Designed miniproteins, single chains, continued (3). Designs and how they scored, part 34

Each design is a single chain, and the fold is of that chain. pLDDT is the mean over its residues in the fold that is shown.

## One batch from the design tools (miniprotein)

Design m9159
Fold by ESMFold2-Fast:
Parts: structure tokens; sequence; C-alpha cells
Structure m9159 (fold): chain A 86 residues (1-86)
């Protein structure tokens, strides 16, 4: 299911974000891994469906886990940036 792919993408991106430091090498590694995750999980998902599912997942996380929601927001921002050419 497309929603499961988005959830897996966000979970893996959260794990990557938790490990990132201010070190330039870690930032570059994060960008490369985030790009691979986007290609693996999100490339075949339509923009409208992606936005709707991200909103639903974020709504749940904000109620249950504020720290997790923070990292998921970073992932959602990255995915939206890719769609809009950022």
Amino acid sequence: MKKEKIEKFLEKLEELAKKITSDRADVEKFKKEAEKLYEEYLKDIEEEELLQMLSEIMGKLMKEDEEKAKYVQLGAGYALGKIHGF
C-alpha cells in the first residue's frame, strides 16, 4: 500500500535525522540516504496522494509523539521539496 511506503520512508528518515550531527560529512550522508529513500518509497506516488497521506500521518504523530513528529516533519519537508523542485 502507498501509505505503508510513506510510513516506512518517514521511519527511516527519522532514524537518519536522529544520527545527524552538525558535521558536514553527516549532512552529506543524510542527503544521499534521504534521496535513496525517496527514490525507493515515493517515486511512484502521485503528489495529491502523497500530500494527503503525509497530513494524516503527521496528525497522528503530533498527538502521540512530539519528538517523532519533529523528525517526520523534516522528512515530509524533504519529500515536498523534491516534488516542487527544491
Scores: mean pLDDT 67

Design m9160
Fold by ESMFold2-Fast:
Structure m9160 (fold): chain A 58 residues (1-58)
Amino acid sequence: METLTVTFTGPVSDREELLKRALERIQELRAQGWTPVDVRITLDDDGTLTITVTFEKE
């Protein structure tokens, strides 16, 4: 089993755009046989939003 992690980061004011980009990447990777197994969203004290998606492929 192969594992791939993709991270998107930016200011929380760009949350909508960051989420859209993450969803588009998920769709692209799913088309290539990758399955999203974990999605984590973290907000740092400085207002930086991080979206981390972990994928697996057999």
Scores: mean pLDDT 83

Design m9161
Fold by ESMFold2-Fast:
Structure m9161 (fold): chain A 68 residues (1-68)
Amino acid sequence: MSPIEKVQEKLEELYEKAKTASPEERKRIIQEMVDLVVELHRKEGVTPEVRKLSRQAHDKIKELEAQI
């Protein structure tokens, strides 16, 4: 599995956990999701695949933040 596919899978796992998490845990999960995207950019650079994943992650983070 490519590094980007692994990050995408991890982001989906974190998103699902955040849906049922307490507000405090949700904030921690959001930070972990942000950190994953930042690390992906550092390691893989800016590619179409990384940009698409970042956009998807940003949309999910916004949805979770609306519930804090």
Scores: mean pLDDT 80

Design m9162
Fold by ESMFold2-Fast:
Structure m9162 (fold): chain A 75 residues (1-75)
Amino acid sequence: MVEELAQLLQDRLRLSPAKARAIAELLAANLDEETLRRVEALIRASSDRADFLSRLPEVVGAELAGRILEILRAP
């Protein structure tokens, strides 16, 4: 699951391997299998990072979406 999510984040959203891995691990630690599958579907349906981030709170909630955004903003 984590490796699959990290790969999708890299391939579809052009995230670095380190940030993709960190986000995938955060998602796996905080979400059940059903919600993780919904996130995978959202990544596949998203055209870019901005599209993904705009829809992410609807799937994972605003708090977890905010934590993901902080990972993306980190240098």
Scores: mean pLDDT 83

Design m9163
Fold by ESMFold2-Fast:
Structure m9163 (fold): chain A 86 residues (1-86)
Amino acid sequence: MTPEEMEKELEEEMEKFKLSEEEKEEIKNSPLTAEELRQKLEELTGEKMSLDNVKNLTPEELKLHKQAVLLGIKLYEELKKNKIEL
């Protein structure tokens, strides 16, 4: 997957879930490192995450990967919240 394809898929997912401009900026400009994202995923899923798949990514691809992971975390938290309210 190229950086352009990753960016397109990320924008399409954000549009699909009707994120606000503020939410999009939060995802795109997050200061979280790859290590912090790994820790958050481990906390949310209860599973040990490996970053081996990201070792060969370019800086641009890594940035897009981080944004995709943050989007996934945000959607997962919203899913959990909605189940608690039901």
Scores: mean pLDDT 67

Design m9164
Fold by ESMFold2-Fast:
Structure m9164 (fold): chain A 80 residues (1-80)
Amino acid sequence: SREELERKIREAEERLRELEERIEAGELTNEEALERLDEIQEILAEVDKHISELSEEQRRRFIEVGARVTLLRMKIYLEQ
């Protein structure tokens, strides 16, 4: 349902925010950060299966979270 998809998008957004905060605070190793990103990507992969069911706002937020995950992953790989 759209309500279930909303919960998953919100969970991905919240997990990413917390991950970004912990990385900035120096609380995570690169390996731990990548594991957290993989967990967020699994949530996004479930949402992607139902992308046609998303509202315009939900699709925008989904794309935004996905882009942020990709950029953060690249930053971790480049700063090793």
Scores: mean pLDDT 87

Design m9165
Fold by ESMFold2-Fast:
Structure m9165 (fold): chain A 53 residues (1-53)
Amino acid sequence: SLAERIAELLGTSLTDARHLLELLQGPDGDSVLKAIGQGLGQEVADELRKLLE
């Protein structure tokens, strides 16, 4: 369900969202989230952070 919400938020496939979720929950998750904020906007990064809590 979390991967499905990420897929909808980012406009990506469920497969890509699942891979992204693994990265976000990994040791470099904060760096990945920062890169998303820089590429897609800080508001999108903030919504992703809320979904991970």
Scores: mean pLDDT 81

Design m9166
Fold by ESMFold2-Fast:
Parts: C-alpha cells; structure tokens; sequence
Structure m9166 (fold): chain A 63 residues (1-63)
C-alpha cells in the first residue's frame, strides 16, 4: 500500500472516529492527527499543516 493510500485511509478513519467532535476539541484533534501523520513518515511541520486544514474543514462542515 502506498503512503498516499495509507494517508487517505488514516484521514477517513480519523474523521469517522471524531465525527461528534466540536470546536472545543480542535486543538486536541490537530495534535492527535499530526502525531498519526508523522507516524506515516511526514515531517512535523507538514503533518501539523495538513492536520490543521483537515480538522478545520471537518469542523466547518457542521455549520
């Protein structure tokens, strides 16, 4: 399985697991997702950037 496939799977699973999360959980979600992304081989800066965008998009869909 490619890194891209693992990344897509991880993001999907993470969003499904945390679908009931609220804005109060934003910082914890970003930190948790960034950690998981680093485990897939992304560097810390890239992982945090991706995690921030993904979490923001997920929380915004609950408007």
Amino acid sequence: MSKEQRLSQLLGDFLAENRDATEEDREKLVEELAKKLQELGLDEEEARSIASVVVQAALSRRE
Scores: mean pLDDT 77

Design m9167
Fold by ESMFold2-Fast:
Structure m9167 (fold): chain A 81 residues (1-81)
Amino acid sequence: MTPEEVAEEVLKEIDDIIKYLKENPLASGVDLAKYRLLITALREELRLAGVPPELQARVDKKIDEANKLIDESVKLEEERK
């Protein structure tokens, strides 16, 4: 895959995570931990692919959005226990 193709695939996967989190704000702590690990792995894959800074910045913005949603879901799960 080209670095651009890797960035597009990573963006798609992060968008899928964001969609899931928006539809499932009370996701289990196990699922939230899995998404954090997946996001970390996707960021590492992007770094190893050597994508241009503009694409890296776009992915980082999406990762920040996904992590914010995970943080909100963790807080909601804690409040419901």
Scores: mean pLDDT 77

Design m9168
Fold by ESMFold2-Fast:
Structure m9168 (fold): chain A 90 residues (1-90)
Amino acid sequence: ATEVVYNFLKELVKYYGDKETFKEMLKKIIEAKSREEVADIVAEFYKKVNPSLSDAELKLIRDTFLRLFSPFTIEEIKEAAKKVLEELEK
């Protein structure tokens, strides 16, 4: 479970390349209170990397990540984000 989320978050940085914005996203995920908040944080990250994304595209991204994270607890998601952040800070 945690390994699946970890691998997903690790692959995300390869696609979008901005390490500092990605670290800020991970820090926000670690402080998140719900899976819905995590999905919102990920959509915000996409908007920062690509400001041309429409509200409809951002909603699709949010809903996709909410579905992707639905099998996992908030604690598992936060642990995966913490692990990715620690690896990036080495």
Scores: mean pLDDT 79

Design m9169
Fold by ESMFold2-Fast:
Structure m9169 (fold): chain A 93 residues (1-93)
Amino acid sequence: GEEEELERLLELLERSRRLGREIVRLLAEGLSKSEDFVGHEARLLLLDLEEEELEREEESEEKRRRLEELRRRREEERRRAEEALKELAEKNK
């Protein structure tokens, strides 16, 4: 099932720490489809990668607006990740 696939992807992510950003991005894209804490953390990683790529582009009004939107989306996903982690902690009490 999906959980077995996510467990496999987490193992690959751990092994792939030395393989470079593109492989980590692909693994995070798979993990980001989950609605649990792991999915939220994977989405945060993808947003961070998108922000870094956008920051390399030439300065423009469009770039500035897109960066502000990405930073807002990252803050929202961070809050969701914290809430999901809190729910896991409360459920395991």
Scores: mean pLDDT 72

Design m9170
Fold by ESMFold2-Fast:
Structure m9170 (fold): chain A 78 residues (1-78)
Amino acid sequence: DDDIRAILNRIIRADRAYQITTDPQRRASIARDRQRLIDQYYRLRGVPDSPDSRRQIDSDIQRMRQDIADDFRSYLSS
């Protein structure tokens, strides 16, 4: 779980970098790094690259983004 969370955090950071980057070569580099992280996620989960696995990683990324937002909100409230 901690290893999965670390990979999801790195994917979220790559997505953020991709959004703010205007240079096409740097965007391509970030996209390649993101794909390597997705490949690592599939390996850690022991699942193939399939439509079901793609839906699962997308769901996990969305959940992680929400958890980060909720944790930050809770931290500010404590």
Scores: mean pLDDT 80

Design m9171
Fold by ESMFold2-Fast:
Structure m9171 (fold): chain A 95 residues (1-95)
Amino acid sequence: SDEEIKRLGDRALELLRRRDYEGARRYAEEAYKLNPLTGRGILLAVEALQAKEEGDELTYEIYLGLLGIVRGVAKVIKDEVGEEILDRLIELVRE
């Protein structure tokens, strides 16, 4: 359900803001079952944020770029809920 995937996305974003990467990865696994692009997006956001914290700018930019690709796929297949969650993940990662 779109409401379920949105709820999982909201929870993953909350966990990522708290730097609870293991919690975010668990929610990514649940999101994969409902929406694989959103599940992948959450995992990519974890990797990007960890790289940013470690000062690994190259790895950060690679994962941010991959997030953009996944968002682009969601847009092409008209997954509006997935696209909204991916936009919010990209905004968080850029903060």
Scores: mean pLDDT 88

Design m9172
Fold by ESMFold2-Fast:
Order: C-alpha cells, then structure tokens, then sequence
Structure m9172 (fold): chain A 101 residues (1-101)
C-alpha cells in the first residue's frame, strides 16, 4: 500500500543517513525495516534491494548473523520474483556468512 511504501522510504532514508555517519549496525537495522515495509507493500524488487543493503551494513559491522539473515531475505524476494539465479547466489552468500559467525 502507499502508506507501507512511505514507511519504507522513511526508514531507507534513515539508513542512508546512518551509513554516511559510519553507524553500520543501526543502518542495517533501518534498511532491514525498510525492506520489511516494501515486502508488505508487494514491492519485492525494492524489498530485495534494501535487504541486500542491510546485509552489506551488517557485514561491515562484523555482524555475520545479521548479514546472513538479510541476504537470505533478499534471496526469498528474488525467488518470489522468479529470479532463481540471483536468489541462489544470495542463499550461497548467506550460508558462507553463517560459517564465519
């Protein structure tokens, strides 16, 4: 819905602000929340993009569990979109990060 997309936009912008400040852990949390709102709105492309950004932020913060979960959620969105190759690569990345945690 429009309201869910607006919440997604808000938390994406907050994530961008925190990324610029080097607060990667909190940026990852806000990108993940934005991804959740876009997913609820049915915007799977944006949802996947925000979950990837969350994973990248968590990885930079050294939170390999958070990164793995975020990439898995992005993979789920791509799988729902029928992009199986992209989903498979993200699932493999998630699995490798779990080995580092």
Amino acid sequence: TDQLRQQGDRYRDLGDQLDRQGNYSTAGAFYSLAGNYYRQAGDLDRSADLYIRAGDMYQRAGDYDGAALSYQRAADSYRQLGNTQRADRLYQQSDRLRQLA
Scores: mean pLDDT 90

Design m9173
Fold by ESMFold2-Fast:
Structure m9173 (fold): chain A 77 residues (1-77)
Amino acid sequence: MSVIDLVALHEADEALKELEEAVRKKDIETAKQKLEELRRGLETLKQLQKQGLVSQDTVDYAEKKLEEAEKLLKEVE
């Protein structure tokens, strides 16, 4: 696992955690911002995976975190 893989996994975890906190506080605007950060992160990781800089497992992990974030936001809308 590369440093880029490790950083990407950490950033996805932190963004989801911040989204969960925003949802708990009923800060829907911040939650939507964090969801968008997860989407942009995933698109960046897909580009890096095509360049061989990150693994497919890292992309799959980021997709799972985005799905969890989308479910959390949908539950409070």
Scores: mean pLDDT 82

Design m9174
Fold by ESMFold2-Fast:
Structure m9174 (fold): chain A 100 residues (1-100)
Amino acid sequence: SLMEEINKKLDEFQEKIQEFLEGLPEELREPVAKKLAELYEEFLQLLNDPNASAEEIISKVDEIIKLIEEAKKKASPEAQEIAEEAIKLLEEIKKLIEKM
């Protein structure tokens, strides 16, 4: 199902984002992790809301991508590559949401 594909990509995203956060400067890890967790919880709430539009859900994914792209600018080269992989997973999730 589409939801099974989305959930699989979300699991992969969670693994990538954990690795990414470890590659940030120590002073950025907690504030970035906190904001990311807040946006991710809002995203999951929308994804599980039968009244939410695809556009609303995609907009929340775009907010998460923007946060990762801004944090990536201060990350190690290895963490930057992991961030790009995480963003790619989110872009794939957006395409699956459009099919819902």
Scores: mean pLDDT 89

Design m9175
Fold by ESMFold2-Fast:
Structure m9175 (fold): chain A 55 residues (1-55)
Amino acid sequence: GSRVAEAIRELDRMLQEGASIEELKAFKERLRAQGLEDAVGYAETAIKTLEAEKK
């Protein structure tokens, strides 16, 4: 599949496994460095949702 699709699947896997917000932010910055803008946007949305829900 495309690198974007693979990155989104990895993000979904990380979310399902309970990855920390810090891990998700680090992964987002790696995606940005790779130019995977759609995957970056997906990661930003997931991080914002978790930050809104976190205690």
Scores: mean pLDDT 80

Design m9176
Fold by ESMFold2-Fast:
Structure m9176 (fold): chain A 95 residues (1-95)
Amino acid sequence: EEEEKRREEGKRLRERLLRENLEILEDESTPEEEKRIAVATVVNLALEASESELSEEERELVIRAGELALEYLEKEGAPEETIEALREALERLKA
């Protein structure tokens, strides 16, 4: 089924991107600049995911990556609007 194959390909791409950024955020030796880029990527992915239909596996990955990004943003003193937007997206994903 062509639609099923397209969904599987999209899922694998999102899972790979989430996993790569999760590894960057979990690695204490990652340079701050690279972590900052990974955080921005994860925030965008989490916001998009909260408005999309996800597999359970994708949901678990985006929640995990999003929680690490939220920790980083709070430690860096990011704008409250950004922190709240990500927090709301994560709560929506957990529902």
Scores: mean pLDDT 77

Design m9177
Fold by ESMFold2-Fast:
Structure m9177 (fold): chain A 67 residues (1-67)
Amino acid sequence: SEEAERRRAIVRAAQDPAATLRSVAEAAGVSQATVTRFAHEMGFRDFAAFKRAAQTSPALQELARPP
């Protein structure tokens, strides 16, 4: 689904150590508010915590895996 592809794009973009909230939003084709809301929905305090988890958490790395 388009929503699942969008979620994968957000996680994948956040795996780049140089990524910012803006660059992740642009890469996924969403607003910065959408990225922040997604991070909160996944249980993270803010984008910085989500970004660290995207680089280190096996569960988030699996979400970024292609089907």
Scores: mean pLDDT 80

Design m9178
Fold by ESMFold2-Fast:
Structure m9178 (fold): chain A 93 residues (1-93)
Amino acid sequence: MSDQEKLEFATFAVSYGKYGKNATTVSEASAEEKKDAEALLAEYEETGVLVITVPYDPEVESHLLTAAVLSGALKVKVEVKRVSETEYELRIS
């Protein structure tokens, strides 16, 4: 995976996971979303893991599972776990 593909993936994960945006707007993510993605990539380079906190919603869980399956196709590992009554944590390595 190239550095550009990593940034695109992190931007996708932030847009879907943190901001709840649909697929059609991910490539046109806001400057704030791209900044968050770059910060997560910096943490990944230090720790080997991207960590994203996502609000808990049964509807959103289906999208997270879909994202995990797609991430598997990109040869990245994704762990999804519930960390509180209102939040999920997505760990990408």
Scores: mean pLDDT 62

Design m9179
Fold by ESMFold2-Fast:
Structure m9179 (fold): chain A 79 residues (1-79)
Amino acid sequence: KAKELEIEGLKAMAEGNFDEARALFEKAAEVVGGRKGKILAVGYTLLVIGLEEDRRLGLFSEGSFEALLENGIAKLKAE
């Protein structure tokens, strides 16, 4: 199920496993398919790039990205 792959991807991001997160999000996008899958893939790719750059540059406050990821996981589980 695509939502389970999205949750696993967000967990991988929280753990700093960006390559694993990318692979999981790509699998989720493949399960969704079509234009919706393509939009999902682009959205998660931008999120991964944003988190990588945040950690490199320190652009966001400490814990803000972790809070965002936790919120995303909670929403996917509730759906």
Scores: mean pLDDT 72

Design m9180
Fold by ESMFold2-Fast:
Parts: sequence; structure tokens; C-alpha cells
Structure m9180 (fold): chain A 86 residues (1-86)
Amino acid sequence: VDLQPGDQVITFTLARPLDDATFEEIKAALEAHPVVGPLLLGLSLNDSRRELTVVTKAGYNLAAEIANILADLGVRVTGVRIETVQ
């Protein structure tokens, strides 16, 4: 996926590794969300399954909305890092 200037790369550090079932629930919840879904460009999990990366469209800060979705699914976040593509 070609990242555009202004796109947000949001990385959530997780208290526990995500299993495949929880990752699919997160993906479905983000895609179905009325604010996050239309602005979602990508979702990935690192090899340790403890860092979830969410890419969203330029002009929007969705870290809080995404963190709330993760919390509603029982996913404990220990850290958040946001990078804006330049």
C-alpha cells in the first residue's frame, strides 16, 4: 500500500499477544465502525503479536476511537505511538 503524506501510522503496544480470533474480531470491529471503517487503510500485527499497527487516512486523528474499540473487545493497550507520513 502506497502511504500518502499526512496518513497516520498508529502502533498500539499490547499487554498480551493477540490470538488469530481476537485479531479477526478487531479487524471486523474497525471495518464496521462508522467513523474508523471508511478511513481505515491497513491493519497489521508484528511477529511477537504484541504490536498492532493501524493505518488511517490523512487529516484524521483516530487513535482514541481505535483505543476505545480495543478496550471494548477486552484488549489491554500499554502504549501508543503515532507517526504522520511526510
Scores: mean pLDDT 83

Design m9181
Fold by ESMFold2-Fast:
Structure m9181 (fold): chain A 57 residues (1-57)
Amino acid sequence: ITLKDGYTIKDVQDAILEAGGKVKKVINDKEFEVEVPESRRWILENHPAVKEIKEIK
C-alpha cells in the first residue's frame, strides 16, 4: 500500500490489525507490503491515510 503525505504506518496500524492483516515489508516511509484477507481489503481502501493499493499475486 501507498500512504498519503502527512501519514505514517502508525496511522494505519490499527486498521491493518482490524483487517486481520500484518505488515510484511517496509519498502519506504510511504510504501509498505501488507498481507490482508481479500474480504477485509475494504478497511484499508477506505482509510483516509491510504493513497493507493496494489495487489501482488
Scores: mean pLDDT 72

Design m9182
Fold by ESMFold2-Fast:
Structure m9182 (fold): chain A 98 residues (1-98)
Amino acid sequence: SKATREALVRTARELGVSEEIIKKLEELSDEEVLELDLALGLVLLTIGVGKAIGESKEEIAERAREVMEKIVSKLENEEVQEVLRAITEALIRKVLEE
């Protein structure tokens, strides 16, 4: 939906993701945006669970990357893969800075 795309664009900008990646996100289809939203939901769940059980920031970062790489390996669209990687790395940077 338009609301999902707008929320993802806003989140990406707030995380400091590059304008090149944001442009790719804006050009994704509605189905690709939904796929990206679900994938990022799994990454965010991994981070949230790691925090809840008391894992280190480094352990959380490693698990988030492992989950992201597994998802990327199942995605067919290279632009969705690139946007997912960029937002995930920005989320990991935020975790390591907190």
Scores: mean pLDDT 87

Design m9183
Fold by ESMFold2-Fast:
Structure m9183 (fold): chain A 55 residues (1-55)
Amino acid sequence: MSREELVDQLVEELAGKTPEERKLTVVRFAKYAIEEQGLSFDEVAELAREVAARV
């Protein structure tokens, strides 16, 4: 999965959620990205920045 696809997916998953639900979703996504997609912490931080710009 490309970085842009991951950003788009996370933006969609955050749509309509409360701030508390968004925090949980971001934590779960970060774990998934590191453990399942093999991303580094720096790459996850860059994705989080891109998502924040789009929500």
Scores: mean pLDDT 74

Design m9184
Fold by ESMFold2-Fast:
Structure m9184 (fold): chain A 71 residues (1-71)
Amino acid sequence: SMEARKYAEKAAEAGAAGDAEAARKYAQLHNMFAGPGMEAALASERGAVAAASAGDEEGQKYAANGSIKSV
């Protein structure tokens, strides 16, 4: 479902912004649209954690690049 993907992307964006609460909310919404079931719930939780971690790491890289050290 397109809606399920949309919420997965919003979870990643929230993680990049440092908003863990929003990331969890979007992970729940993703699970609701992806379909009921234990596997869907577990995948949604793992996805939210991975997305938040990846987003935060990318944010840190760009921040460091913006603070370029001389030569």
Scores: mean pLDDT 59

Design m9185
Fold by ESMFold2-Fast:
Structure m9185 (fold): chain A 96 residues (1-96)
Amino acid sequence: MKEVTVHPIKLYLELKSKEDVEKALKYIQEKLREAGSRASIALGEPLSKDTYVLYVAATTEEGVKTIYEAAEDLRKQGIKVKIEELEPVKVPLFEK
């Protein structure tokens, strides 16, 4: 059976409001789209008053690089971002 390696990444964002979280999420999505890359993005529950977690998964090294570059751009906008790369996982690929 065909399999693909998934690179799960956690992005910890220090943000003041839910509106800022939505802006950050849209920014990451747009950057991935512009790069021609796809990644799954999910918003987790807040860890504290001002800390949010985004779960992002990429299937290519290019996708991983795009996520890191998006995080750096958010930092330039004044958002504190911590990146945690998780252990790669092999998953079945059901595409022809």
Scores: mean pLDDT 72

Design m9186
Fold by ESMFold2-Fast:
Structure m9186 (fold): chain A 63 residues (1-63)
Amino acid sequence: MEDEERFKKAYEKAVELYEKDPELGRNMKEAVKSQENLTPEQKGILKGLEDYEARREAEAAAA
């Protein structure tokens, strides 16, 4: 439960950060991806950034 909450918080923050500052978001994704010992928060960040990119691309293609 708590690990999932940390994941979701980090996910939400990462998506918002990427949307507000794509350059910073990409840098964060690179930093997290380089670290193989991922915490729930880091997994949330990575997943959020990847999902955000995939969703934006899919919606742009489907529009």
Scores: mean pLDDT 75

Design m9187
Fold by ESMFold2-Fast:
Structure m9187 (fold): chain A 64 residues (1-64)
Amino acid sequence: KKKIEEEAEKLEEELKKKGEENPKFSEFWKNIGKEIGEALKKTGDKDLAEELKKMAEELIKHLS
């Protein structure tokens, strides 16, 4: 549990940092990071969290 919480927090921070690099999408990255972090905490499924992260990155690439 502690390890999953640490990994979720790191993931949230990484995605928040992506928002810092593109302020137009800062709220998106902050919200998505929080949702993915919560999903990771609830499921413990790191593969799911990574897939969600990749989908968010791909979405921003299309919008940027």
Scores: mean pLDDT 77

Design m9188
Fold by ESMFold2-Fast:
Structure m9188 (fold): chain A 61 residues (1-61)
Amino acid sequence: MVVVEGTGVEAARRAGELERQGYREATATGANGRVFRGSTEDAGAGLVAAVGDAPATVVAR
């Protein structure tokens, strides 16, 4: 399990790197309280769309 913190854009970029490393499932949470579940890449993409540069956390496994 890997935790990534930063802006939504930064967290999504790092989530894409983790997907390539074999982390296939993630939960992404934005500062607005919205939660995205799915593949690590899909969770990151949803996060960018919802919060952009606002604070965000991605938990990948």
Scores: mean pLDDT 75

Design m9189
Fold by ESMFold2-Fast:
Structure m9189 (fold): chain A 55 residues (1-55)
Amino acid sequence: MLTDEEIDRIADIVVARYRQAHPDWTDEEVAALRDYVRAQLRAINEGKPVPPVPA
């Protein structure tokens, strides 16, 4: 199982990769993605339903 620290690290890596692929994304969209990725990984780790992608 992933620790909260590992989840944060993975989220930061994913966000950095997506920001490079999508330079037109706003800082608000990037922050929302980071929060979503963290919530998604935590939900999977805890066996909870995965939250929907923020609009």
Scores: mean pLDDT 75

Design m9190
Fold by ESMFold2-Fast:
Structure m9190 (fold): chain A 87 residues (1-87)
Amino acid sequence: DVSEEAVIRVLRAAGFSEEEIKEILKEIEELEKEGVSKTQIALYFLAVLLIRDKELIEEIKKKILENKGDKKVDREIAEKIEEEVEK
């Protein structure tokens, strides 16, 4: 399991501010409370790290919340992240 400390370390290395890191951790905690899978939380975290588009990150978060535990949706989200990184 990826620890919270590892998440914080990666976000700092990626150039996020301490305030941005706090907000991201809060979003992850909210997703965990909503019963989102570890895989979907990891996909959200990857989207935050790799995609600098706030609107697209919010769309991914909404899709996760509407499709908790759906492995097909997990694949679609991963493909969308890959597409945006390739731009």
Scores: mean pLDDT 78

Design m9191
Fold by ESMFold2-Fast:
Structure m9191 (fold): chain A 87 residues (1-87)
Amino acid sequence: SNEEKIKELQKLTKEFSEKVKKALEENNMEEYRKYVIEFAEKVKELFPEFSELAEELIKLAKDKNATVEEIEKAVKRLVHEILSKLT
């Protein structure tokens, strides 16, 4: 159901937010990018219709020139697009 999908997305987003907050507090950009990629791959698995947007986020996270601000904006866009389709 859409409610179950929304709950799963909320759980993933919460776990992701906790991991990236810790990585950023430790100034560990490698772990930060790793967690962004992990999040996008999990989103791709659960919501295959958003695979293209998730792959774009993975490419951005692998780009050493991409800023935290740019990556955060892309994460928010991906989550927004999924929620917009489920509601």
Scores: mean pLDDT 87

Design m9192
Fold by ESMFold2-Fast:
Structure m9192 (fold): chain A 85 residues (1-85)
Amino acid sequence: SLQDRLQQLRDQYLQLSGQAQTLIENNASVEELQKILQQFQELADQALKLRDEAKDDPVLQHQAGLLYDEILHTIDYIQSVIKKK
């Protein structure tokens, strides 16, 4: 279901966020940060697609949109970390 897909994307986001935090705390290379950045970009695309597919469920559409926005904020943060290296 679309609800199950939203939960899977949330679980993936939580896992990737933990990995990104660990990489940043351990002063990981630009290459390692760029690899996780690509994974967040793919996740953002999936959340956006889910939002569009959820046209008949306004609550789910809104929740998918919130996840998309949250992923974009994380992308901006990681990009800012890369630029400082």
Scores: mean pLDDT 89

Design m9193
Fold by ESMFold2-Fast:
Order: C-alpha cells, then structure tokens, then sequence
Structure m9193 (fold): chain A 64 residues (1-64)
C-alpha cells in the first residue's frame, strides 16, 4: 500500500499547488488510473470516492 499512499500524497500536493483546473484534473486522472491498477475491486469504491471528492475540491478551489 505504500505506492498507493505515495500516489494519494501526490494528489494532495496538486491540491496545495497553483495548478490550473485542467492541469490538476489531468494529473489527478492519471494518478487515479495508477491507483485503480493497484487495488482489488473491493477497495475501488472507497478510493474512487476519495479521489472523486478530492478532484471536485481541487477544481472548486482553483476556480476561486
């Protein structure tokens, strides 16, 4: 799970940096695919929900 936690931490860094909404969205999407490839199906809903909420929050913050 260290790789998954590293990917989640990278997503959090994107949230804290001054990325455009398009750049943040694309980076989050790529990291989400990497996480999905590492997870069994039973954990996909939890991680996908977390990443979807994080992505939405990033886009909302960047539009301010």
Amino acid sequence: DKKIEELKEEIKKILKENYTDVEAGERIALLSVEIADLLPNEKWDEVRKELSELHEKILEELKK
Scores: mean pLDDT 66

Design m9194
Fold by ESMFold2-Fast:
Structure m9194 (fold): chain A 58 residues (1-58)
Amino acid sequence: MKLKGTVVKAIIDGKEYKTNIPVEIDLDKYEYKKEGDKVIVKNEELNIEVILENVKIE
């Protein structure tokens, strides 16, 4: 299952970065949570969390 969207915020090792990067993510590789119009994708091994807006799931 593929997710297309825009990364509006990235949290890396507890530091917050504002971004505006279009991405395509394979959801079978990552845990994700829908929160209203946003999707949160976490990678716990790398301590990375990204927040996506304008999301389409295929």
Scores: mean pLDDT 76

